# Designed miniproteins, single chains: the designs that were tried, part 41

Each design is a single chain, and the fold is of that chain. pLDDT is the mean over its residues in the fold that is shown.

## One batch from the design tools (miniprotein)

Design m1418
Fold by ESMFold2-Fast:
Structure m1418 (fold): chain A 95 residues (1-95)
Amino acid sequence: SAEVEKFWKETQERLGKILEEMKKLLEEVKKDPSLLPEVLEKLKELEKELKELIKEIEEKIKKLKDEKVKEMLKELIKYAEEEFNKILKEIKSLG
């Protein structure tokens, strides 16, 4: 349905934005390690945003009837969590 397609697109955009901001923070710390304390503070806010978004998506998944869309959303969440943790570990390794 059009509503399901809209939700999928909005979800991809919101998760992608969080991951892009994290990648920018990683590149900033690589260029200037003195920024690490500021970057770690920003990462706490991004982690909170990611957790809130995942919770919203999981609640939506429970109400969806389209099994293909459910699977795609679950895989998107898994990808986002794995990428977030990977970038976080890389940033922490620089301090």
Scores: mean pLDDT 84

Design m1419
Fold by ESMFold2-Fast:
Structure m1419 (fold): chain A 90 residues (1-90)
Amino acid sequence: EKEAARERLRRLLLEAAEELERAASGSAEEQVKTALEAAERLEAFEGEPELAEKAATAARGTAETIAALPSGSKTAALALAEWLREQAEK
């Protein structure tokens, strides 16, 4: 059960990273939406609260950063995607 929850979270982190990488080619508005959707899915996740909460906080912070500074949006979205992939590999 615990190992299954870790595998589900790993998959969610990888899916969120892939969606952010795709959104990086789009608008800042699309990148904010994608980061917020990732945060909401991570906040709803059960079984690995510490990592899920940390990842959700990072995604919300990234959305806030992009909303405040849209010119940096692609860099912020890609940085979040890379970090989520790194967490999934641990």
Scores: mean pLDDT 81

Design m1420
Fold by ESMFold2-Fast:
Structure m1420 (fold): chain A 76 residues (1-76)
Amino acid sequence: SSQIEPLREQLKSPDPATRLEAVLELARLVEEEGNDAAVEPIVEALKDPFEAVRIWARYILEESDNPALREALAKL
């Protein structure tokens, strides 16, 4: 979707803070707007080279009650 493509680009930033902001916005799109297309890039952020980005992606997947995020966690 048009909202997801800029965030996927942002996840490729050399700046870990910029990538973390993208993960948080992707989580908002899933949880507040029901945009399930944002789930896959959150899962990919589990492999991020920077520990804080991985920790936040894991936290989102483990603590969310959103059905799409819970299903993604169950398939890991």
Scores: mean pLDDT 88

Design m1421
Fold by ESMFold2-Fast:
Structure m1421 (fold): chain A 85 residues (1-85)
Amino acid sequence: MEAELFRGDESLGPAEVLGEGEVDGRPVLYVAVSAESAERLRVGDEVTLRLRDGTVVHGVVRGVALITSAGEEKGLVLIEITRVE
């Protein structure tokens, strides 16, 4: 699902929700972002993900990884969901 990632009032750009899961009994989102956006994020950052349908997900970054697929770099972000509105 297409989304936009925010840290406070700052837009970190477009994001894509790849899936939903659970870690330590807590709901998490697996989110793809640009490599540049991933480099701006840190574990423990409070973030907001605004989904295309108008859903707003509040969360905390639990993991950030850079991956390479077919010569293209992407960021993968694990966001622990704290609130949905």
Scores: mean pLDDT 81

Design m1422
Fold by ESMFold2-Fast:
Structure m1422 (fold): chain A 67 residues (1-67)
Amino acid sequence: GCSSNLVDSLLKEAGNLVKQLPEEDAQVFEKKLLEAALRCNIDKFNRIKEEIKQKILSLPSAPVTPV
């Protein structure tokens, strides 16, 4: 079984990453990260995390501030 502290840490990191994505992508990646975290699949979690980071880096740099 997973330590609750480990799962909470992973979920917090996931939340911080998905905040930087468009809402549609954020929902998809959040579900994948939650599944990996709850299953203690650290390899899968890290792969998804890297996919998110690459996605963020490839997003257009349009300067729009949220209202």
Scores: mean pLDDT 75

Design m1423
Fold by ESMFold2-Fast:
Structure m1423 (fold): chain A 91 residues (1-91)
Amino acid sequence: MLEELSPAEKEALEVLKKALEEALKPLVERGLIPKEVVEAFVNNPDQETAEKLGEIIRKLVEEGKISEEELKEIKEKLAEGYKKAKEIIEK
């Protein structure tokens, strides 16, 4: 059954979801990552969905389909999302 999260955890999760969607939007738009994979992770963030998403990104970098600039932008957007989520939880 779905577990009830605390208000702070719900807020933090929403911030992380938005950061992930924004970070990956250019890759989805370019057809490099299926939208369904991003949606699966955003809706059910667990180890399996995170690993699948991470594997796709790693393969895209390995194949040269993502530039170093694009990877940096994704990392920066995710890092900002994580920082905001942590601030919500730590308060």
Scores: mean pLDDT 74

Design m1424
Fold by ESMFold2-Fast:
Structure m1424 (fold): chain A 84 residues (1-84)
Amino acid sequence: SAELEAAKQKLKEELERLDEEYGEELEKLEKELLEKGITDEEEILEYLKKKGVPEEVLRYIELVLETKKLPDQEAVDKFLVEYA
């Protein structure tokens, strides 16, 4: 419980920081990905890397994309604990 709450808090803080620093640029890049039909995680990350998105930001985007692949909230919670 405490471990899961710590992992969720860390993710929340990093996502808030990324939104403050890169939110507008990431929204623009998301639109470009949709226009190009890029939906695969590996292709998304490679495209963002080519556009100059920092590695730290890419790692958190990868985390978000990985959680979207998981079948339920229990799997997401387990993944976040293991990642933290």
Scores: mean pLDDT 74

Design m1425
Fold by ESMFold2-Fast:
Structure m1425 (fold): chain A 93 residues (1-93)
Amino acid sequence: ADAALAGARVLVEAIKNKRAPDPEQQAVMAAGGAALRAIAEEVNATHGEELEELEKKALEENDPEGFIDEALEKGYLPPVLAEVMRLFLEAEK
């Protein structure tokens, strides 16, 4: 099971519903958060400079979806991290 994606989905639902997560939801979020941190640290160590350049361009163009798509196409982001980022963008709408 993809712990990172599962944790992100539980977190987004808790934010949308503005309620305290139950102990089972807290465990899923904790596991997902740890997995996301490990993935983000590895990505930043290998492609941090390239991602920073793409992020700057996306901020100037106001195109966060384009950032995710380009980083995924170039292999700078693993698919699971791209999916988590898309979930957070949808939650902000």
Scores: mean pLDDT 74

Design m1426
Fold by ESMFold2-Fast:
Structure m1426 (fold): chain A 93 residues (1-93)
Amino acid sequence: KPTLEELKELARELAKAADENGYISKETFIEILRKHFGDEIPESVIERVVDKVDKNGDGKLSPKEFVEAIRRLFPDLTDEELKELEKIINESL
């Protein structure tokens, strides 16, 4: 399970990678997740989760879709921890 500090670092990196509208490409998002969790989670699992949260298949993810992907990868995270992650992403954009 990621610590709150690890989630804050992830949130800052996601915000820096986002475009002017707060979206990240699926490829960039997968790369960031692999960088942080690639030793713990296989790339194929990361890719499947990212594909499931990209509801319209447009190849871009919103901050809410980042949080949904993190929730799916780490089901032990609480709703409060996930809300804090979303808040930090939005504040860092």
Scores: mean pLDDT 77

Design m1427
Fold by ESMFold2-Fast:
Structure m1427 (fold): chain A 100 residues (1-100)
Amino acid sequence: MSLKEKIRDILIEAFNKILDIMVEEYKKATPEQKKKIREAYKLLVDAMIKAFNAKTFEEVKKILDEFLKQVEKIDPNLAKKIRPVIEEFYKKMEEAVKES
């Protein structure tokens, strides 16, 4: 597998893990919480489109850091659950770059 393909797969995996967290939280959420999760989902879609089109890992990190900040402003508990997935993604990206 090429380095570009590996990084793309890592990004897709992170996207899917964040989406799974949002779906599980949505299932048990109150109507008020569901509204916040829907707003966070829109931010996730925008962030992933931007990240997928980013030219550098630093640009991807900046996009995901901004996404996490925006989610934290809307729903701090949701942001707390998402943060470990983003941190794992950064570690996997750093490892992939070192292997090149």
Scores: mean pLDDT 82

Design m1428
Fold by ESMFold2-Fast:
Structure m1428 (fold): chain A 87 residues (1-87)
Amino acid sequence: SAIEAAIAALRAEAPSPAIDELITTLEAIAELIREIEENGASASKVAALGILVAAAAFEASQADLSPAARAAVAAAIAEAKAFIKSA
């Protein structure tokens, strides 16, 4: 998935607190998507996913990312937004 690819790209970057926080947020997005796929969507789960996506976008704006890592994170955010629309 684009989310898994973004986590891998971030793990290849030099370690930093900002990158570690962004990885944690993307992992939370992946886990919530799995929960929705396994147990069904609800308004509260979709809202929580939207909050995590907004957090990831903000965290990415604070991180010094390579162009490749930034593109991977943008693709992950787009995938999560598409999932919200299909849920």
Scores: mean pLDDT 86

Design m1429
Fold by ESMFold2-Fast:
Structure m1429 (fold): chain A 81 residues (1-81)
Amino acid sequence: EIEELLERAREAVEAGDLETALELLREIAKKAEEQGLFDLARALRNTVEWLESNPDLPESSKRGVLARALAEAEELLREHK
């Protein structure tokens, strides 16, 4: 489930659909918290809140932050497997 949401979030970032990517990160964070993956949930929530606090950033910068957050999330999931 979380892996499927991460894949959809990556597709949204690649398509330039940052609103969908942010919604998916919020959903992943919620599911991670429900599963006790608090480090993953916190990292994703911090990324979403930071991006929402900096709406005037260039799209390329926002895409870079989202791409790094997704890579970090995949790494954290591997550590729990």
Scores: mean pLDDT 81

Design m1430
Fold by ESMFold2-Fast:
Formats: structure tokens, sequence, C-alpha cells
Structure m1430 (fold): chain A 80 residues (1-80)
């Protein structure tokens, strides 16, 4: 059902948020060049993930977009 898909998506989104937080800490150990490459790859992945979540629920997609954009901003802050 759509309700089950939304619940699974929400659970995955919470797990993703925690995983991204851990990834941000790991990113602090990377070179600036490696972080730039990660940023480019993440932008492509972000577009695909948002498109996927939009098929499930627009509200979940907006939440995913906020989480991923926040992560990208944090990566840019590390590059400074």
Amino acid sequence: SMEELIEEARKTLEDMKDQLREALEMAKKLSKEEIEYLKELLKDLMEKLIAHYEKIDPEIAEEAKKILNEFLKELEEILK
C-alpha cells in the first residue's frame, strides 16, 4: 500500500540522515580534492533520490531535498 511505502520511505530517510551525519565527520578527514569529487557525485545522486521519493510522496521528497541540501552546504563549509 502507499501508506506502507511512505512509512518505509520515512524510516529510510531517518537512517539516511544519521548516515549522512557520520559521512560528514568522515569527510573532515578527506582532502579538498576528494571532497569536491564527492560533492559532484552527491549532486547527481541527490537528483535521482529526490525523483524517486516524489513518486512515493511529495512531502517525503521535500524532506529528503532539505536533508541532502543541508549535507551539501556542510561539505562546502569544510572546503573553506
Scores: mean pLDDT 78

Design m1431
Fold by ESMFold2-Fast:
Structure m1431 (fold): chain A 75 residues (1-75)
Amino acid sequence: MIEKLKEEIKEILKEAGLSEEEAELVVRALLTGETVPEDVQKRLEEIFSSGKISEEQLKRLEELVKELRELLAKE
């Protein structure tokens, strides 16, 4: 279910320090193949480098993104 995967990805990103709007832009980019805005991409790099996202959260995010991409490829 794509909606649930989107919601879980957004929650992880928001817990890591992104705003609702920034998290939604990232999820939209994943769904459409569009590029994330430069400011948002820089914030993602800061979050990943600062250790605000745990290894467990990062692994979960990777799994959710993989599932989302796989579902999009099957449709």
Scores: mean pLDDT 76

Design m1432
Fold by ESMFold2-Fast:
Structure m1432 (fold): chain A 75 residues (1-75)
Amino acid sequence: MPLSETELAKAVALVALASYKAAASSLKDEKLRKELIEVADEGIERVEAAKTAEEVKAALEETREKIKKLEEEAK
């Protein structure tokens, strides 16, 4: 069974976000940990709701931007 482009994009994005969430859960900073996990969970939900590979890419990009902003603010 070949995966569709959208299914493949979702699988890759979900693995990436789940891996990031697992890494974030190991942070000692409770506030940053909570915020990063919440952003990762929102990203996972958006990826799962996406209907096209382009929507998956957009959801992943928006999630990465939010993560970068939180990491910048945590300095």
Scores: mean pLDDT 80

Design m1433
Fold by ESMFold2-Fast:
Formats: sequence, C-alpha cells, structure tokens
Structure m1433 (fold): chain A 61 residues (1-61)
Amino acid sequence: ADAIIEEKTANALKLASTVAPTEAAIAWIVGELRAALEKAGVPQEKIDEAAARVRAEMEKM
C-alpha cells in the first residue's frame, strides 16, 4: 500500500540525514529500504521508484 511505501521512504530519508552521503551509505540505506518494501509485499516497480527517490535525495545532500 502507498502508506507503507511513504512510511519506509520517510524512515530511509531520516536515516540518510544522520550519515554522510557516501556511496556506501547510499547503498546501505537503499538496501534497507528495498528489503523493508520487499518484506511488505510492495511490487518491484514501486520499490525501484522509492529506491531511486532516496538515492536522488542523498546525492543532493
């Protein structure tokens, strides 16, 4: 559901704000987001969209 995607994405961005935006940190946070959304049964296309958004926001930091 969209609410789960929003919740997990917000949690990932909150974690992102506490770390330096290195490639290792981006990979770790995006990996955690993907795992959480997969566990929640979110379709792969929506997982990819959420992961891309978190990556873009961290690269902007």
Scores: mean pLDDT 80

Design m1434
Fold by ESMFold2-Fast:
Structure m1434 (fold): chain A 58 residues (1-58)
Amino acid sequence: MKVKDIHISVVQTDDGTYVASATLTYDDGTKEVLIARAKTAEEARKEVEEQAKKLIES
């Protein structure tokens, strides 16, 4: 299945960590959510982007 759309969001938690989520929409309308947590927003975003790339390249 090919990924049609990717939406990434990053939020700060009360613990001072960041949670990034990537919502992947496939061409059949199926959606999957990937989540990563890191000490910085940039690290959380980078981690979830790497997870999404692995799924797209599979």
Scores: mean pLDDT 80

Design m1435
Fold by ESMFold2-Fast:
Structure m1435 (fold): chain A 78 residues (1-78)
Amino acid sequence: MTLREVLRKLYELGGDEPVSVEELAKALGISKATVQRLLDELEKRGLVERQEGGKYRLTPNGRTAYLIDKIVEEELKK
């Protein structure tokens, strides 16, 4: 599981809206502890921010990182 997959899933589930750790863990098929660790790293990098009720949201920088990742993925698709 990579930080990029977490960013993508946050965007897919909530866009600009906060997503819960439980919903994200279920959608990614991993433990809440693993999701929390990855979200903590993303928050440290300024790519996500903690919201009310243990939810997380993409920052403007996180949204930009997701868009760059999507462009790279599209470039690798032939």
Scores: mean pLDDT 76

Design m1436
Fold by ESMFold2-Fast:
Structure m1436 (fold): chain A 85 residues (1-85)
Amino acid sequence: MAEELIKEAEDYVNETKKYYDELKKMGFDEAAEKVRKLYNKAKSYLEAARHAADVGSLDQARDFVELAKKYYNEAKKIYEKVKKE
């Protein structure tokens, strides 16, 4: 269970970085900068989730994974809006 939670948060962080890299490569510098900030937030919550899991606080680990997901979803929304407008 803890390993699955951490893997889920890692996947959110990695996908957020992918959106940043794609936007930067396409020259959408302002959107890329917004996504970079969201990537850093998601990454900090991944680290918090790992710490919570290590001390056996699975409820806190789950809450931190949900926060990483929130920032991933915000980054995805920015990416999709730029690509479709």
Scores: mean pLDDT 86

Design m1437
Fold by ESMFold2-Fast:
Structure m1437 (fold): chain A 105 residues (1-105)
Amino acid sequence: SEAKKYAEQGKKYEKEGDLDKAKEYYLKAIEILLEQAPPPGAETTEEEKELLRLLGETLLNLGEVYYKMGKKEEARKYYELALEIYKAINDEEGIKKVEEKLAEL
């Protein structure tokens, strides 16, 4: 998956401390995932749930990049977007991770 490759590149650059490149690759992954996402309120297939999990994780990771850059309001926006995705697919672990990140702001 192109989106998975971009998300993995984002993680690589985040680990290396290159926050600008991490942001660039996470945004590329998010753009592709949003084009593939089902419309709000639609029943989701297992394949669509996996795309939404990757979207939620990538939004959370992008929020962390903004937090590390000192951009707390941008971090909050992406954390809140990740929370809505995890709630939509009933991912309890994802919800908990995002709520912990929001509490750190």
Scores: mean pLDDT 88

Design m1438
Fold by ESMFold2-Fast:
Structure m1438 (fold): chain A 79 residues (1-79)
Amino acid sequence: SEKEKKLKELFVKLSIEALIRGYLENKTDEVFKNLQKIYDLYEQGKYEEALKLAEEFARKYNDPRILKLVEEMKKVLEE
């Protein structure tokens, strides 16, 4: 569906931003493992659980770009 496509595009953008941040902070492996967990939940259709982990991840890194993407994902799920 269009909602699933938008959600996937936002998740890809979030993953790119998170990996760049992890690279700059020398935490790429930790970031990658967290993104893999979020992706596994997303593939299982557990969007609410995936989003909750993404929010926790965004708060941990306190990155406004990542937080903005999480808020956009919430809005897509509510539509």
Scores: mean pLDDT 78

Design m1439
Fold by ESMFold2-Fast:
Structure m1439 (fold): chain A 105 residues (1-105)
Amino acid sequence: MELEALRRTAHREATRIGEHLGLSEEEQVILQMHALGALSEAVKAGLSLNEVALRVAEALAGRIMALTGDLSMYDELVEFARELSRVRSGIEAVKATAEKAIELL
């Protein structure tokens, strides 16, 4: 029951990051597709909900790195998501990681 909520969260948070970065509508769709693609591949691989959420957070961080060239922010976001996934739900980990990304941008 939480997978659909995680998918909606991934889409929404990708949109927020794209808007904050000033991306075009087409570039925002690409960011959304990266997040949702990572979710779909992780689910297909049989990963746990928390690991699926971590793959979504990594996909968002990776796309931000590709757009900004900031590898240090990528490492910080991935470690933040990893630590949160140990103590929070996957949905909360994705939301908090996106919020941290927006604060760092």
Scores: mean pLDDT 83

Design m1440
Fold by ESMFold2-Fast:
Structure m1440 (fold): chain A 88 residues (1-88)
Amino acid sequence: MDDEIEQLMLAVMRTVFRRIKASPAILKIVDAVAERRYDEALRLAEEEGWSDVAEIIRQLKNTSDPRERQKLLQKLFDELEKIQEELK
């Protein structure tokens, strides 16, 4: 089925974080999630100590419902944005 909305959300996240010059770790996590490399994204989040991000990635890996996935991607964006603000 067409995951167009999910792909657009991931493209927006990548564009926003690149524009604000987000940390390399945030960019790597977004790229890994966009490519469905969830085990890599989870490892990156755990290495940084970002437990809330790791939990969202774990839920994304186990969720196939498009609406629930969209909610999780929004939560991922919000948590990564919060982390980026704390890294200032």
Scores: mean pLDDT 83

Design m1441
Fold by ESMFold2-Fast:
Structure m1441 (fold): chain A 71 residues (1-71)
Amino acid sequence: AKEYAEKALELAKSAGNPDLVEIAQRALELADRFSEEGIRHLKEAVEALEKGNWDEARRHLYRAIVEAELA
């Protein structure tokens, strides 16, 4: 979980999108709390960030955070 959250934060910073950086930082803070479903959403967020799909990345990061906060 932490590895994917760190990668998402790095990619968000590289994209220069402050909204995505804040969301990715929140996901990293919750990294130890992610369920398997939350981890899948983190992986999908990383893939979306690598492809430049910012809207997809934001949706997957929010889903991962929600899963972690409900756990």
Scores: mean pLDDT 79

Design m1442
Fold by ESMFold2-Fast:
Structure m1442 (fold): chain A 81 residues (1-81)
Amino acid sequence: MDEEKKAAIETLEADLEELRRLVAEAQRRGDQATLDAILAGLDRAIPVLEKFKESLENPELKERVEKLIERVEALREEARA
């Protein structure tokens, strides 16, 4: 079970880095429609990630998800700029 949760967190971390790349690219092109879609997705992701964090018993995995939430919130600010 911890291995599955760890794998899920690793996938989410990789997905966030890819999403951050897409935000930078959309900003460079002035693609507001893509930025709006990404921002809406991030807004929906935060409560899901918070619920996922509360489901975890491993403190190291909880901290990783907490850091992931912080990075998602930072990306939301970046996408709105």
Scores: mean pLDDT 82

Design m1443
Fold by ESMFold2-Fast:
Structure m1443 (fold): chain A 74 residues (1-74)
Amino acid sequence: LTPAVAQGEQLFKANCLQCHTVKGQGGAGPDLTGNRSAPYLFGTIRNPSGTVMPKFSLNDAQIQALVDYILSLK
């Protein structure tokens, strides 16, 4: 899990940081530390619900790495 969490952190910083802040605590986007369900996070990243959140060209392994990183936040 540690290598996947590290990859997820890099993907988060590249794609998510500007809206969700360093710890996923919100900002322009919702607080990700409250939304800790892995299926919810995976589904939301794969198919965002038509808010300001963009759809990314990420494969399932990259999305899983992001989910693992977000679930590491408290």
Scores: mean pLDDT 64

Design m1444
Fold by ESMFold2-Fast:
Structure m1444 (fold): chain A 73 residues (1-73)
Amino acid sequence: MSAEAAAALAALTEELGGEEGLLAAVAEAAGLPLATVATPGEERPPEDLLRAMVALFRLAGHPEAAAALEAAF
């Protein structure tokens, strides 16, 4: 998971032109405000964090990893 997340994050960040583009894309795909996605996980509900992570994996082209993450919760 962590290694796949790191690889997916690196590839997606390159494609979206940096971390700003990545955060915006994740927020839109997860249906969350950008401010919520940019807020540290400690300050947000676990369900919002899960949605953001699932959206991130799907955007990175890893729908199986996204499904596995969702099923694990």
Scores: mean pLDDT 65

Design m1445
Fold by ESMFold2-Fast:
Structure m1445 (fold): chain A 84 residues (1-84)
Amino acid sequence: SEKLKEILRELAKLAQALADGDEKAAEEYYEKLTKIFTDLAKSLGFDPEKAREALEKEYETLKAMSPEERRRAAAEAEAAAEAL
């Protein structure tokens, strides 16, 4: 799915920005990812508010990771996107 590929690439950018300590870039990628993800959830008949909360929890998880773990998460998300 093209939309899933886009979500994975934006997630990779978010994780990389956090790994690099670029909080401004991370917030911008998080806002973009939130919009794409909630729009997708709504189009599929899911509750967009629950989708937003799920993404918020993932963002907290990424922030709790070490920079090395965040870089690994970014690489894995990018590889998953390229495999689609």
Scores: mean pLDDT 83

Design m1446
Fold by ESMFold2-Fast:
Structure m1446 (fold): chain A 82 residues (1-82)
Amino acid sequence: MEVEEEVERQLEEARRLLEEWRRNGEMLEVGPLTGLEELAAQANEAAAAGRVEENVRLTLEIVEKVAKKLLEKYKEAKKKEE
């Protein structure tokens, strides 16, 4: 199975989890992410301020950007192997 499909599956699962956390009024604290520190800081600030929807939205954006970067790196490696 292609890594692209696995990454897409993980993104879909992450979206469902974030949606469940939003419904329960839970907020996510985002860990350190190299290259996405600004978004992580904004997400954590939203959590501290009690802005659940903003925190979830920013966290989802971070997850999507990370997965996109990983997918791009995978595609580059695959092209070099071809």
Scores: mean pLDDT 63

Design m1447
Fold by ESMFold2-Fast:
Structure m1447 (fold): chain A 92 residues (1-92)
Amino acid sequence: SKEDLELLKRALEANKDSSLEKQLTAAQAAVVAGRLGMEELGERIVALVPSASDEQVARADELIREAAEALDRGDFERARELLEEALQVLEA
């Protein structure tokens, strides 16, 4: 959708000077958030990734990957919980 593309574009722009790992984590978060209709949560994750530690990014990436897997199974509730947990890790 147009909104999903705008969030992805914002994720890439916010992380253009970041490591490839951070760019990929932010992009994946944007895609998952878009699929869940949680664009505001996705925007918050994207904004936090550039300043996050490597440990925070690695943990957030794991949670975002698990959220994508939950979405592929149709488990929207679990996917939302995992994305919210990823935000908490990045806010720590």
Scores: mean pLDDT 84

Design m1448
Fold by ESMFold2-Fast:
Structure m1448 (fold): chain A 87 residues (1-87)
Amino acid sequence: LPSVDEAAEALTEQAKKQGGLVLGVHEASEPEDRELERELTEKAAKLAKEAGIPVEVLTLENSTSDSMSEESLKKALEAVEKMKKEI
């Protein structure tokens, strides 16, 4: 998917300039958007890993779906803190 590849490359370039990237993936309401977001996240993570850039991928609950998960938020914050300490 050319658009996904371009977006993944742009995210990887941005991560390289910043010295790291945290990707938060929200479950999209539409199934098609959900698949696109998953594919983009996988490609961006793969490219960053190949470039030796620290990238953390977090799955976040969609705030529109049912409820804000305290566990999801805690995991996201913990992963961000872990990345900051490893850099």
Scores: mean pLDDT 60

Design m1449
Fold by ESMFold2-Fast:
Structure m1449 (fold): chain A 81 residues (1-81)
Amino acid sequence: SAAQEAAGRRLIDTAKALVKDAKKWLEKYPDNEELRQKVIEVLKRLKANLEAARPHLTPEQQAEADRVLKEIDEVIKEAEK
């Protein structure tokens, strides 16, 4: 439905914004371990939400979600070292 497509669009846009903010915070405060752990937890929750929503997205939204998921995994890996 149009409502489901709109919900998927909002989720992907929110995910992209959160990943961008996460990168900014990790870059600005590289030695803040408490912030790093909090950012990792937020990104892991975001990943779970995006993976759960994936089967309900359009094929175009799924491809975009897959790119965001890959970026989330890369940011988590870098943050965990």
Scores: mean pLDDT 88

Design m1450
Fold by ESMFold2-Fast:
Formats: sequence, structure tokens, C-alpha cells
Structure m1450 (fold): chain A 78 residues (1-78)
Amino acid sequence: LERLKEEIKRILLEAGVPEEVAERTAEGVAKVVQAIDNPEAAAQMSARHVKSAALEAGLSEEVAEKAAEEVRRLVLEH
């Protein structure tokens, strides 16, 4: 989980999300992954959290969707 949080934070920072928003979003995703046993459902919810955070930070829809897709795949791999 610690490594998952760091990788998600890195994806968000590279996309242009501010550090405090990236940290908070990574924590939220880690909680989703711990709470949801179904990997597909966990990945889908994690992607929604990431997309929402990126859009709130003022990033474009394209950038937000790309970051969300990267996190979705990372959660499925985990």
C-alpha cells in the first residue's frame, strides 16, 4: 500500500496536480483498495477519484482521463 500511494502521488504530480491534492488523493485510493475486495470495482473507483482530483486542480479532461487510466491499471496490477 505504501508503494501504491507513492506511485499514485507520482502519477498525479507528473500530470500537474499540486502536491497536497496528490497526497490526499493517493490516501483516498489506498483506502478504496483496502475496503473493496473486487479488483475491478476498486480500480474503477480509484480512477474516478483521480479524475475528480485532477479536474478540481484545473487540469484538462484529457490529462485527467490519462492520469485516471494510469491509476486504474496500477490498481489492477496491484
Scores: mean pLDDT 81

Design m1451
Fold by ESMFold2-Fast:
Structure m1451 (fold): chain A 75 residues (1-75)
Amino acid sequence: AEALRAAGEAALGKSAEEAVALLSAVPGATVSVTPGPDGSTLIIASRQDGDKVTYVGLLAVDGVVESVAVHERPA
């Protein structure tokens, strides 16, 4: 959980490509990239740690990550 959160937070201000690389480097993480309107990109990573799933969402605008959100759910 902490590794995925830390990777997401470290991606703030980086390029979308660097953000995907950082999240993908976390063992067990699944990463998806969705192009949004107006040149934005939504990057979502998830990882299951026991009874919890951690989701990290990044919004990239003009190729730069401008926001990070972290959410945990029961598995």
Scores: mean pLDDT 79

Design m1452
Fold by ESMFold2-Fast:
Structure m1452 (fold): chain A 67 residues (1-67)
Amino acid sequence: DGTLSAKEEKLYQDAVDELIAKYGPEKVLAMTLKQMAEIAKKEGKPDQAAVFEKMARRSAAARAALA
């Protein structure tokens, strides 16, 4: 739901695919974007972590606007 560049969308999709391969789709679907960012940081993937953090901030801002 965030506006991402094509490069950021590719990084996001690749990061999600890697998480699904490692943890399985059910566990990944239960993860928050913040948790995904922390895993990416732990795995030494700062570009992927930055994309997850960007999406998490946008999601939080949208939720706050509805409250």
Scores: mean pLDDT 76

